# Designed miniproteins, single chains, continued (2): the designs that were tried, part 11

Each design is a single chain, and the fold is of that chain. pLDDT is the mean over its residues in the fold that is shown.

## One batch from the design tools (miniprotein)

Design m4371
Fold by ESMFold2-Fast:
Structure m4371 (fold): chain A 78 residues (1-78)
Amino acid sequence: SDLEQGKKLLEEEKYDEAIEYYEKALEKDPNNVEALTNLAIAYLKAGKYDKAREYAEKVVSLEDKKGAEEIAKAHEES
């Protein structure tokens, strides 16, 4: 998959190529936390700090949203 190819390229320190594959993974699943996290790491390692920060902030936002949804669901089950 594009996500698995991105991970392989990230491990091989081919950051620009890894970015391309993670972007393809996000085209299929825009809220894939793993793809967003690894894309932020790839941008950071490529020295593209503004993009790394943007994707890291998106991960935090999605995790905060998921946490809020889990808490709300738990309260509904009470």
Scores: mean pLDDT 78

Design m4372
Fold by ESMFold2-Fast:
Structure m4372 (fold): chain A 66 residues (1-66)
Amino acid sequence: METRTLTLSILDKDGKEINLTLEVRDGEVVSLEADDRISDEEKERWRATINRVIANGRATVAELAA
């Protein structure tokens, strides 16, 4: 089973760098670790966004392989 770790750097409202660490399994985000300054709502929003990006990328690769 393929598991990958992705690290993203984002800026908070004060311009401070916050690191997001995501674990992706089979093209889906299965865990998200972030600084406590990011709310659970914001974490879920990021998870949804990353899942959408991965799904779109995977679909494109499948179309090219066909």
Scores: mean pLDDT 67

Design m4373
Fold by ESMFold2-Fast:
Structure m4373 (fold): chain A 56 residues (1-56)
Amino acid sequence: MSEEERERIRKNIEAALELAKKEKSLSIAQVALHEARKIGDEETAEKAEELIEELK
């Protein structure tokens, strides 16, 4: 995966996390975590895990 493609996907995941936070949607946060792990973005995955714990 190119750096540009990874950055684009990361921005989409960050937008999904903001939406999950605003809507308090556990399902959106879980999807964002899955996508972050799929692209190997550990930092974004940690943010998603933290949000999931907050929403539980």
Scores: mean pLDDT 80

Design m4374
Fold by ESMFold2-Fast:
Parts: sequence; structure tokens; C-alpha cells
Structure m4374 (fold): chain A 66 residues (1-66)
Amino acid sequence: GLPAGWEELSEEERRRAERAAEELRRAMEELKKAKTPEEVARAIGRALRAIGELVELELEARRRKR
């Protein structure tokens, strides 16, 4: 599920958040299985991209509370 307080997101934003969370989960699994520096860097890159999307959704939600 989404973090507490994210239940007020629109259906589209909820789908974006779920997709980003799933991508972050996959990146964490890839990081756990990484055996080379290149694999670690790739997994971290994927995780940062997913975190960036989640942060952007959080900032969009905060702007709505104005």
C-alpha cells in the first residue's frame, strides 16, 4: 500500500505512486543481488529515479493543501 496520507491522491497519482513504489522495490532487489560495481550503480540509479517520482508526487500533494 501507499504511505499514510497518500490515500487522498487522485486515481492517476495513486497509479503513478504505485508504479514508482514497485520500481523502487525492484531496484532494491537488484541491489541485494548486485555482485559488481556496475550492477550496484545501475540499481542505485533506478532507485533514485523512483524516489524522485515519489518526491515529486509528495510536492504536488503539498501544493494542493495551499
Scores: mean pLDDT 76

Design m4375
Fold by ESMFold2-Fast:
Structure m4375 (fold): chain A 104 residues (1-104)
Amino acid sequence: SLQREIDRGVLEVAYAVAKVLARKNPEAAREFLLDQIAKLAGLSREEVERIVEMSDEEFEAWAKEKGLSPLLVEALRALKNGDIETAIEKLYQAWLERLDAEAA
């Protein structure tokens, strides 16, 4: 339980900083999001960049086929649309779901 609380606290702080970066330096926030999506999805940074550059039709077909978490799909969709703050929020929620599943 203590390790879960520590991991949750670290994510909370990291994502609070990311929200500030979204307003002050959106490029740095975007780089943070790409790295975090790669880690959470088990993809390379290059694969995440390719996914973000997909057409909306190709992206929706890919996401459906891969069976990704709905929150992760929403985070990627927000990132594709340049909505950095929504992408941060959705990705934070996706990480919390991962931690909760691992603790169950």
Scores: mean pLDDT 81

Design m4376
Fold by ESMFold2-Fast:
Structure m4376 (fold): chain A 62 residues (1-62)
Amino acid sequence: MEKIKKINEMRELRKKAEYKGLTEDQIAEKLGITRERVRRIFSGLEYPSEEELKKMKEIIDE
């Protein structure tokens, strides 16, 4: 498992989202999940599903 790399990736994604003006609430709404779950994912406390991760990257990096 690439847990450390994935955790660091989530932290960088959070920073990019903030830079682009995307809030945790906005990301949660687009993914159909709770804001608390988005926060836990960005904090490395929970890992998103493959589809959630892909959608998060599309929203934040695109």
Scores: mean pLDDT 74

Design m4377
Fold by ESMFold2-Fast:
Structure m4377 (fold): chain A 57 residues (1-57)
Amino acid sequence: SSLSEALARVRDLLKQAEQYAKQGNYEKARQLVEEAKRVGAEAGVEVDVSEIEKLIE
């Protein structure tokens, strides 16, 4: 379903954001977090980015 695809995409984007944040690339990490929030919003899903936000700010 489109919802399952959106959840998988959000998960992938957040995983990539965490990797970039751990590498010190906060700009790329923020871009990926924003993309994940956009995908989640379009699918009607709440996206919890709290753990990644702790890494970048």
Scores: mean pLDDT 81

Design m4378
Fold by ESMFold2-Fast:
Structure m4378 (fold): chain A 83 residues (1-83)
Amino acid sequence: KEEADKLVEQGKELFSQGKYEEAKELYEKAIELDPDNARAWRNLGLVYYKLGEKEKAAEYFEKAANLGDEIAKSMLEILKKEL
């Protein structure tokens, strides 16, 4: 959905500025609007990874990977070595 994609792009901008909590809120809203948005799941995983929540990051990367996100699949394999 167009609105979900826009929220993902806005979240990426906030993430690049170090505003992880604000980025998280936008990614969560994107997932509420479009639960199949693999990029939103991956980026939410990246937020949790930055916040040190490795278990949550792994869960969200797994959701994104299952939706076909190859970057999330790679991130999940790296993170499994830390869990």
Scores: mean pLDDT 84

Design m4379
Fold by ESMFold2-Fast:
Structure m4379 (fold): chain A 63 residues (1-63)
Amino acid sequence: DVEAELRRTLDQLEEIYKKAKSKETLKAIYRGAEFLAQRADHLGLPEIAERARKLAEKVKKDL
């Protein structure tokens, strides 16, 4: 189930973000969240896309 896998990946990124201490890790999370949002939009999964965009916005503020 692609939706379940994307949701699981987003949950993992959110968890890593809570523990992230380096700019390199934050940049990796930001790129991952942007990619996940784009994929979710393409698949018609707006809730996951919106959550991923919100994560990317939070991470960008820390960069």
Scores: mean pLDDT 85

Design m4380
Fold by ESMFold2-Fast:
Structure m4380 (fold): chain A 79 residues (1-79)
Amino acid sequence: AAVAQGSALVAQGKAALAQKDYDAAIAAYQQALALLASNPLLQAQVLNNLGAAYEKLGKAAEAAEARAQAQALADAHFA
């Protein structure tokens, strides 16, 4: 199932982030976003993790954008 594959990619991204392989983490999270397109709350979680990876690379603008998208998805769910 797409959600199971997306969850596996999130776990892969977190493992890469822990090992400071930030490019690998970003790639895994971007793939997870595509598979989780029908689940906005899981997308918001992945976007927050993606923001953390961008922040570690010093990409403050991309990190802020990812976190803003995560917040917008969460706000839309509770609107």
Scores: mean pLDDT 82

Design m4381
Fold by ESMFold2-Fast:
Structure m4381 (fold): chain A 64 residues (1-64)
Amino acid sequence: SGAEEAAKIAGEAAKRQAMELFGASEEEIELEETASGSTSGGGVARYGEKVVEAGSSSDVPTPL
């Protein structure tokens, strides 16, 4: 019961970055979390076709 909380924190960080980057509201951001039992990957926030990852880096990725 630690990986889920870490993933949630990372997801909220990604969501916050997506909101600031895209100017979208929290409700428009879709959270996608990839957490494992032994290691939490990170949170992913999606706004339409745009995706923001958080939990492993402090920069907001722009994969274009």
Scores: mean pLDDT 61

Design m4382
Fold by ESMFold2-Fast:
Structure m4382 (fold): chain A 127 residues (1-127)
Amino acid sequence: DNNIRNQLVDTFNNLSQASLKLAALLDEEAKKNSDNPEVQKLLELAANQFYGLHNLANSAALHLKDDPSNGASFASDSSSLMGRLLDRAQEYIEKASEFLSQETKDAFAQVNSLLGKSMSLTNQLNS
């Protein structure tokens, strides 16, 4: 089922890009909150989770494309790890939510949506 695999590769690439954008937005929000060290730390910790998610999503896309025999298993394991990174980031974001721009909140919703889509496609590929 080459069609589901291609959709999953595209979804992981989109998730990788969206996560990198969100990480950069969170770094900028942290810089804007330099007068509140606790908020700045929460935003930096959240940004680090999305840099991790960016790298995992990119690796998952490459493994799916370049190693078909192991790519589906790697995608499943990567999706589990990405879910844990998102859960951790959500805890940091919820504590700092009042300091976030609408653009940053929209970017977070996009990452959450793309991760959900990648998990659904990964389950379809492994069924």
Scores: mean pLDDT 88

Design m4383
Fold by ESMFold2-Fast:
Structure m4383 (fold): chain A 71 residues (1-71)
Amino acid sequence: SEFEAEILEALARMYISIARKEIEKGDLEAARELIKKVEEIARELERLGATEAAARLRKEVEELRKEIEKA
């Protein structure tokens, strides 16, 4: 369970990194798809009891959405 949560958080962080790069390139559609994947992982982490990790990912998603709105 804990190991699964760790892998999911690492995967989500990779998607966040790619999403930021897509925003910088102006590919907002690709960025939105990656944000959706991060949100799905955050929900799964919450189901696994990794509430702090899920909260961190949701905060980063909120920041990414604001960056897209400015673009």
Scores: mean pLDDT 87

Design m4384
Fold by ESMFold2-Fast:
Structure m4384 (fold): chain A 74 residues (1-74)
Amino acid sequence: AINLQKAVNGGLALIKQGRPYDAALAAKEFEKIIEENPNYAEAWNALGNAYHLQNKLDLAIKAYEQALKLDPNN
């Protein structure tokens, strides 16, 4: 099985390239991780970063709020 942290790191590497297309692909991968693991706060935070790079600010804020709700001590 692929480690969840490794999958998130792969998506974050796409975001680091700064291309909106790569951010959209990363968002789809993070959404897939969240569908199977809805309480994985790191995936919600990563999804927020992917939306932010796509200038989808309202969606980014909601994803970050969900990450904070799942891990308020981080």
Scores: mean pLDDT 78

Design m4385
Fold by ESMFold2-Fast:
Structure m4385 (fold): chain A 55 residues (1-55)
Amino acid sequence: LTEEEKQKILDNAKKAIDENPDDEDAINTVIRLVEKYVKDPEVIEELRKYAEEVR
């Protein structure tokens, strides 16, 4: 994955979390999918922190 593709995936994941901030199962599913496809620990950590902050 290019840095542009990783950023697009991260942005789309953040949007999904924003749409369902109180749905822990939906948030965990989004994070798990990003972990599976991106495999970048910095991107995954940023997404996890974002999910924690929006709750």
Scores: mean pLDDT 77

Design m4386
Fold by ESMFold2-Fast:
Structure m4386 (fold): chain A 56 residues (1-56)
Amino acid sequence: MAVEEAERLAREAVDAAKRAGTPLDKEALSQEISERTGVPFATAKRIVEKILREAE
């Protein structure tokens, strides 16, 4: 499913940013996931925010 794909991509991107020690741009990541998976930007942003909260 597109939502499951978006969650996987968000988790991979967050994990990669944490390993690299780089600040994560939530808006840019949400846009990229929206473009890759076809989910709406608002849905992608909610997924990214959820994954970031879980990583705290």
Scores: mean pLDDT 79

Design m4387
Fold by ESMFold2-Fast:
Structure m4387 (fold): chain A 70 residues (1-70)
Amino acid sequence: SRTEEIIRTLEEDLRRLEEMHRAGEVSPEELREAAERAEGLARLAEEAGELEVAEVLRRAAERLRELAEE
């Protein structure tokens, strides 16, 4: 389904950012910006009734903020 494809893409993007963070290839500022974008997308997903997508995006935003503080 479209929802499953979106969730897969989001999970892959998060894994990529975590790998880049571990490699020192992404700044804390870029991680915070990614978290802000994920939060914005979560609100849009919630408004569209895509609650599962919204939840994945919120968790991604929390994880990205956590990585930015390391």
Scores: mean pLDDT 83

Design m4388
Fold by ESMFold2-Fast:
Order: C-alpha cells, then sequence, then structure tokens
Structure m4388 (fold): chain A 65 residues (1-65)
C-alpha cells in the first residue's frame, strides 16, 4: 500500500463512533483491516467504508458478533 493509506487508517478510526472495533495490520506492504460489528447497521457502515479502503489496495474483513 501507499503511505497515504496510513492517513486513511486514522480517518476510519475517527469515523467509527458506533462501537465498532477496528484492527489494522500491515503485511508485505498491504494494509489489512478487521472490523468487528454487533448490529446490521454497523455492518452496513463497515461494508461501505471497506469498499473505499479496498479501492486503495487494502484488504478488509468484517466480523459480525
Amino acid sequence: ATRYAAEMIMAVALSIETGEEVKVEEKDGVLEFTITVKTDEQKAIAEREGKSLEALGAKVTIIRE
């Protein structure tokens, strides 16, 4: 991924105010986001944000509890 993607991590973390947990890890230059959600509404938000991150070359995994 690009260094610009690191700034997106901060933006995503600040936007997640619904009790979602975000885990970020970098492997071989690829940013991997794991988002844990507890409601269908949080899942919809995570999927929307995840599509934007995937467009930048990140990998996104969403876990529903």
Scores: mean pLDDT 66

Design m4389
Fold by ESMFold2-Fast:
Structure m4389 (fold): chain A 86 residues (1-86)
Amino acid sequence: SLQARVDELLAEAGKALEAGDVKKAYELLAEAAELAAELAESEGDAERAAAARRLAETYREAAEIGDEEEALKLARETVAELAAAY
């Protein structure tokens, strides 16, 4: 299922963070967020799907920034925005 795949990607992201591979962790989180958007669309929740896609874009930008502090700040701001929306 899409949910099971999201869970797998989140577990992989956790392992990447434990290894200190912040770039890989953000790449995996971006993939998980895209799958979460697909799941939300399949449930008819267009707003949640849009929010998940925004989160995926933010995680991809974080992976490319190369400055871990700035990338983490961007990711935290996006998560806070999504939490406030839902």
Scores: mean pLDDT 75

Design m4390
Fold by ESMFold2-Fast:
Structure m4390 (fold): chain A 68 residues (1-68)
Amino acid sequence: SDERLDKIADAAGEFRKALLEGDFEKARKAAEEIVAIATDEEVERMIESLKEDEEIGEEGVKILEEAK
């Protein structure tokens, strides 16, 4: 398996969990991990997906964009 993709999936899971819990410090840390290992195209796909999430999407997009 691609260890890089596994790390992205793990970081994305922690990111979503932190957003749902309102833990923006942990969300920023997870977002920084995502952007450190993901390609620009992978990050843009995540942002596109987040824009459709009415619960966490607005905050998630802001934090992920700021992590770039």
Scores: mean pLDDT 83

Design m4391
Fold by ESMFold2-Fast:
Structure m4391 (fold): chain A 92 residues (1-92)
Amino acid sequence: SEIARQLRELAEQAEKFVEKIDEMPLEKAKDYAVRLANAVSRLMELAGLPELAEQARKLGDEAKNATSKEEVKDIARKIAELMRRGAEEVER
């Protein structure tokens, strides 16, 4: 599935982003995580996965309220995991 492939590639990009968070300002890391969560939510909706889309939206809200780079890293890891779950669901 093309959607599953794209979700896995985005998950790998999110995992690489986690490694770079310490090299950027907190506000920029938060903005990236929010944008990523919003993009993932839209992609999940298009894939017919509304529950995963809602989980992505909630992670975006958590990213907006994050107060540390550690929190942003944890949120980004959860977004990556959500994308891998979405890829698995699309291939069912």
Scores: mean pLDDT 86

Design m4392
Fold by ESMFold2-Fast:
Structure m4392 (fold): chain A 62 residues (1-62)
Amino acid sequence: AMENIRKSALLAARNALSQGRSVEEAREIAKESIKMTAKSLGVELSEDQINEIVEEALEELA
């Protein structure tokens, strides 16, 4: 479950950056992807957890 959420964030951020979006835009797109994936899996995440997953994904792509 958590691996699917992390993967969705990574893919969303990568796609946004490849389309010429800024890092700030990629962060917002990744957050939305995390929220959608978590909802589909029935997982509740705090705002802090969402922010942590987003920053991990962006650092992995740097």
Scores: mean pLDDT 82

Design m4393
Fold by ESMFold2-Fast:
Structure m4393 (fold): chain A 80 residues (1-80)
Amino acid sequence: SLKLEAEIHLAFGRMAYALGDYELAIKQYEEAIKLAEEAKDYKLAAEAYENLARVYEKMGDKEKAEEYRKKAEEYRKKAE
């Protein structure tokens, strides 16, 4: 299932983030977004975008963090 694959990548991204591996976290969250969008699971895509925003905020990239937070809100609205 594309949804289950997206959830697995989201979980790996969170693990990488907790370990301070921001490059791996970004890669895993981007894959989770692709799979969630393909599955039309907009709630899961929104969750992945929010996690991606947190990584960029930790890296000091405020512009990308804000961009991905806006994407997360957009996808949360689609999930309704």
Scores: mean pLDDT 90

Design m4394
Fold by ESMFold2-Fast:
Structure m4394 (fold): chain A 62 residues (1-62)
Amino acid sequence: DAKEYFEQGKKAAAEGNYLLAIKYYEKSLKLEPSPEAYENLGKLLAQLGEDEKAKEYFEKAK
């Protein structure tokens, strides 16, 4: 379940569907916290200019 949402988030991000990617990563993290999901969400938020939120998620990744 969490893994499926994580893979959907990666696919959406690769396709440039950033809002959809964020939704899938958030669903994945709600089911199961994962360093990879936190890191990918952080990278995506940094790319969108949400630097403070990105930093928070990078902290949760480690």
Scores: mean pLDDT 82

Design m4395
Fold by ESMFold2-Fast:
Structure m4395 (fold): chain A 61 residues (1-61)
Amino acid sequence: SMEARKKLLELIGEILRLIGEILDLRRELEKNPEDEEAKKKLKELEEELKKKMEELKNLKL
């Protein structure tokens, strides 16, 4: 369906953005390995990415 296709493209876009944010935070943590706020944010983004990947897997086309 067209709606499922739109949802698929939207999820892919969200996943790509989350991957970019995770990579940026990992680079920040390379400079400051003891940054607890950056570690917390990274963990939250990784959990959100996992959730979006699961939504993508369960999407019926």
Scores: mean pLDDT 84

Design m4396
Fold by ESMFold2-Fast:
Order: sequence, then structure tokens, then C-alpha cells
Structure m4396 (fold): chain A 66 residues (1-66)
Amino acid sequence: SALEAERPLAIEAFEELFEQALEAAKAGDYKKAILLAVAAAILGAAGGLPSEVIKEKMNEVDKAIA
């Protein structure tokens, strides 16, 4: 099905955007970090990732910003 085919791509995009968000946060580009983190969360949810996994990754970005 289309949902099954799209899920791996959405999860891959989540991981890629999350990594970019974390690097942006470490570099002090907080606006870019927040935008990438939000985009990653949306894709993670679309890919069927548990909310707990998404929250854990978002918390990692939040700690890098703080």
C-alpha cells in the first residue's frame, strides 16, 4: 500500500532532519534548529513513530539549544 511504501521514507527523512536540527542547535542557529526539529517531528509522526520516540529526539535538540 502507499502508506507502507511512504513510511520508510518518512522515517528516513525524520532521522536526517533531526540530525540536521541537532547540528544547527550545536552551531547556535536556533531558528534553523527549531524549524528542522518541527519538520522532523511531523515526518516521524507520519511515519508511525511512537510519540515517546519523537519526544526523546526533540528533547535532545532542546538540550542542545539550552
Scores: mean pLDDT 78

Design m4397
Fold by ESMFold2-Fast:
Formats: sequence, C-alpha cells, structure tokens
Structure m4397 (fold): chain A 77 residues (1-77)
Amino acid sequence: SMKEEVLKLLLEAGRAIGEGDLEKAAKLLQEAYRKAVEGGLPEEVLRAIQEALRAVEEGDAESASRHILRAMALLRR
C-alpha cells in the first residue's frame, strides 16, 4: 500500500540522518512526500514530512528525526 511505501521511505530517511547523510535523507523525504500526496494521505502527515525536509535543509538532524517519528506515528493510526 502507499502508506507502507511511505513508512519504508521515512524509516530509510531516519537511518540516513543517523549516518550523517543529509543529502540522502532529503531525497528520501522528497520521495516520501510525493508518494504521500499521490496516496491521498492526511494533511498532518504531509506537514510532518515537509517540516522534516526543512529541518534537513537547515542541518538540524535532531528536529528532522522528531518530525520523521511524528509522520510515522500518524501513519500507524
């Protein structure tokens, strides 16, 4: 399902952040956002992914990880 695909991308983005690969994290979050839009996922999920992307662009790994976890939690409801 699209929800499961987005969850996988978010998990991979979180790992990339843990490895210090913010460029990879940004690409994974962009793909997660695109699929979330295509799948009609809730606006709260889209916002969390956008906030994670912004944090990655600002070099804020801690904030990015928090937003990824929030998006994943929203998807598991």
Scores: mean pLDDT 89

Design m4398
Fold by ESMFold2-Fast:
Structure m4398 (fold): chain A 63 residues (1-63)
Amino acid sequence: KAKEAYKQKRYSIAEALFEEEIKKDPNNAEAYYLLAQIYKDRMDFSKAEEYEKKAKELDPNLP
């Protein structure tokens, strides 16, 4: 699972797996949120902001 790779700090693998999850389920707010965190870790703030916005649109109760 993508979340398992994320927990293991395998961010490149987690990114690929979350992108697959979003392709299958574009309403997966958690996948967008965790991708945003990965992009923040890589200092890609533009991408992080884009994905955080999408995550909050799908689930406004996300942190």
Scores: mean pLDDT 78

Design m4399
Fold by ESMFold2-Fast:
Structure m4399 (fold): chain A 55 residues (1-55)
Amino acid sequence: MKTIHVFYYDPVRKEWVERDIPLTVEAYRKAAEEAEKRGNTDLVRALRKLIEQLE
């Protein structure tokens, strides 16, 4: 299974976050929900685009 490594700044907590996301629709949906909850619009947009490509 392939994963994507993501490194981004969390503006709510004011800290850098690193995580690996599996290349599956379900994993991307969960990651997008967490990113939206944290206010990271750029990451949400990128993850939504990946979900559309996988579906």
Scores: mean pLDDT 70

Design m4400
Fold by ESMFold2-Fast:
Structure m4400 (fold): chain A 66 residues (1-66)
Amino acid sequence: EKEKRIEEVIAELLELHAAGKNAPEREEWSHLTDEELEEILRRLLEHYLATTDDPEARAALRRVLA
């Protein structure tokens, strides 16, 4: 249940990012717990760390995830 919701939100956000759209407002995710939101943010940051070509951005993301 939790994992499925997290996966669906991550997939939607990645699709929006690929289309050049902004992430939806936090109230769109009011059905998610704080724990689920933190896990989504963590996975998105890990994804950006893996895909970014900017070494300065990688260093900043590593600091946030540490």
Scores: mean pLDDT 64

Design m4401
Fold by ESMFold2-Fast:
Structure m4401 (fold): chain A 85 residues (1-85)
Amino acid sequence: GKKEAEEHKKKGEEALNKGDYEEAIKHYEEAIKALGKEDAELLNNIGIAYYKLGKYEEAIKYFEKAVKLDPSFEEAKGNLDYLKR
């Protein structure tokens, strides 16, 4: 549910800030599962975590998903443009 999604989102953000990128991805994936739908901000954050892990192909895929879901999401567009240069 929404409360479970918000809790996982917070844990993902805490893990990302600590440099625990794999843990951040797990929490963001659980947040998406709890929402029952994809969310552009969560997809962008998963992309950032993959980028920090040096997994650039995965990062690109998640940023593309975020931009497709929200074409006005400037941060995700900027991240995608940076990696495709």
Scores: mean pLDDT 88

Design m4402
Fold by ESMFold2-Fast:
Structure m4402 (fold): chain A 77 residues (1-77)
Amino acid sequence: SREEFANSKEFEVMIASIMPEIIDYMLEKGVPLEKMNEALEYTIEVIKKEFIEGKINSKEELIEKGKEAVDEFLKKE
């Protein structure tokens, strides 16, 4: 199932593969250094939830949703 895959090592490897692009985006958008870990945790949880809900079906969509989650995090501050 999607939920089983989202809790798998394979999904963690997939998330790790997009992390450089997400971190670069966070830096470009001005996420404060002291908030980086909080923003990353929020982004991963959003990606995981959206993947389980069937809204993410490719690596490209993972990156796009990750960037959207970063934008949402910044709007909450």
Scores: mean pLDDT 82

Design m4403
Fold by ESMFold2-Fast:
Structure m4403 (fold): chain A 64 residues (1-64)
Amino acid sequence: MKEFIVIAKGKAFRVEIDGDKVTASPAEGVSEEEALEGTRELLEYLEENPELLPKVQAALDAVL
């Protein structure tokens, strides 16, 4: 399982990737710096695993 704290539309979210399953949920108590770094880490992971990009986008769209 991979877990990333990300920022989208000014809010922090937890993105969990377990194989081909992607879930997103609101994250509270996260600093802007932590969320920005987590977003960078997720983007690097998606560059290596581009098949997950549409699943991550759909998961985030569902909670935005």
Scores: mean pLDDT 81

Design m4404
Fold by ESMFold2-Fast:
Structure m4404 (fold): chain A 62 residues (1-62)
Amino acid sequence: MKEEEIEKAVEELRKLLDQGMTPAEAVRYLKEKKGYPDELIREAVRRLMEELGLPITPEEAL
């Protein structure tokens, strides 16, 4: 998996969360509307949650 792809997914997740989506809704949007693979979404969620210090794990968001 390319680092630039993960960075784009993280940025899109951040934008969706800024729009008021929950992590679960944002993940579903990227999977269903953007066609991102589960592995990419999981890694992006993991990185974003680590950066923001959010209590939810990637497994709970997926």
Scores: mean pLDDT 73

Design m4405
Fold by ESMFold2-Fast:
Structure m4405 (fold): chain A 87 residues (1-87)
Amino acid sequence: MEEARKYLMKGALAFQEGDYEKAVEYFEKAAKLAPEGSDLRATALLFLGQAYAKLGDLEKAKEYYEEAAREGGPLVSSQAKANLEKV
């Protein structure tokens, strides 16, 4: 769990700096290390969708938003559904 959170933060920093490809790499690691069905994994999937959208891969962005909506609690699910409407 702590390692997943570490990668989530590294991905967020890369995303903020505009390095979306690096952000994808870190968010993928965060999602793999986070427990299935956890809000941490759902959050990593949401950020993966956002990073792929920035890279222009709208199909992958949609897939990750759908996974985030499925796995996350009400807040993450609402954010994922809102992002699905924009792609």
Scores: mean pLDDT 83

Design m4406
Fold by ESMFold2-Fast:
Structure m4406 (fold): chain A 65 residues (1-65)
Amino acid sequence: SLEELAEKLQELRFKVAEVSSEEEFKEFEEEASKIVQEYLDGKISEEEALEKMEELTEKYLKKAE
């Protein structure tokens, strides 16, 4: 459901926020919002949206040194 997707996004936001600059976190949120919008537009499944969010999170965690 959208609620489950939003809850997962909240958890991932916390992980990225701990290691990212303000600008990097803003970029993460903008990219995450695009994934949510693709799901709402029916372009991707909930499973695909969750996978994309996890991949996005890994990308930002790897950028943090």
Scores: mean pLDDT 81

Design m4407
Fold by ESMFold2-Fast:
Structure m4407 (fold): chain A 86 residues (1-86)
Amino acid sequence: SARRRVEEMIEGVRELIREAREAIEKGDLKKANLLIVAAEIQVVGLEIEAERLEETDPEVAERAREEARRLREEIEELAKKLEELE
């Protein structure tokens, strides 16, 4: 279902963010950079899915848009933290 797909996409981004934080903690800055880029790409995918669902599944689209915004903020804060360590 559209809802299940969106929730799986959200979880995928959260997992990338978690792995990026762990990479930073371990001092693997190259891995952290790659994971942050992957998370940014996945968030764009979630935003595109939200637009696609706007007319057919508006509640699911709103959920995807809200979570994409929050995830984007987390990614931006993580990227700033990485810059401080470089």
Scores: mean pLDDT 88

Design m4408
Fold by ESMFold2-Fast:
Structure m4408 (fold): chain A 88 residues (1-88)
Amino acid sequence: AKEKALEAARKAGEASNAAAKEGAVMGAASAGVAAVAAAAGVASGQAKEGARAAAEAARIAAEVAREEGAEEGAKKAEEAAEAAEEAA
């Protein structure tokens, strides 16, 4: 459970970096929220709750990044959402 939540945090961080490189400031910020939610859940002993919040944030990040034209950022945010859903 914790290992899968940390993987979701890592993937959300990758999505944030990819969106930022593509100039998608809001997509990058939204993916960053997903990474923090997953990591904070692990740190507080609420890994499943944090993963659920991260999944919702990562889905929003994918939509926002796509609207900003960040195709790679959106794809990685979708991967982060899938990892977070598996951790929840």
Scores: mean pLDDT 82

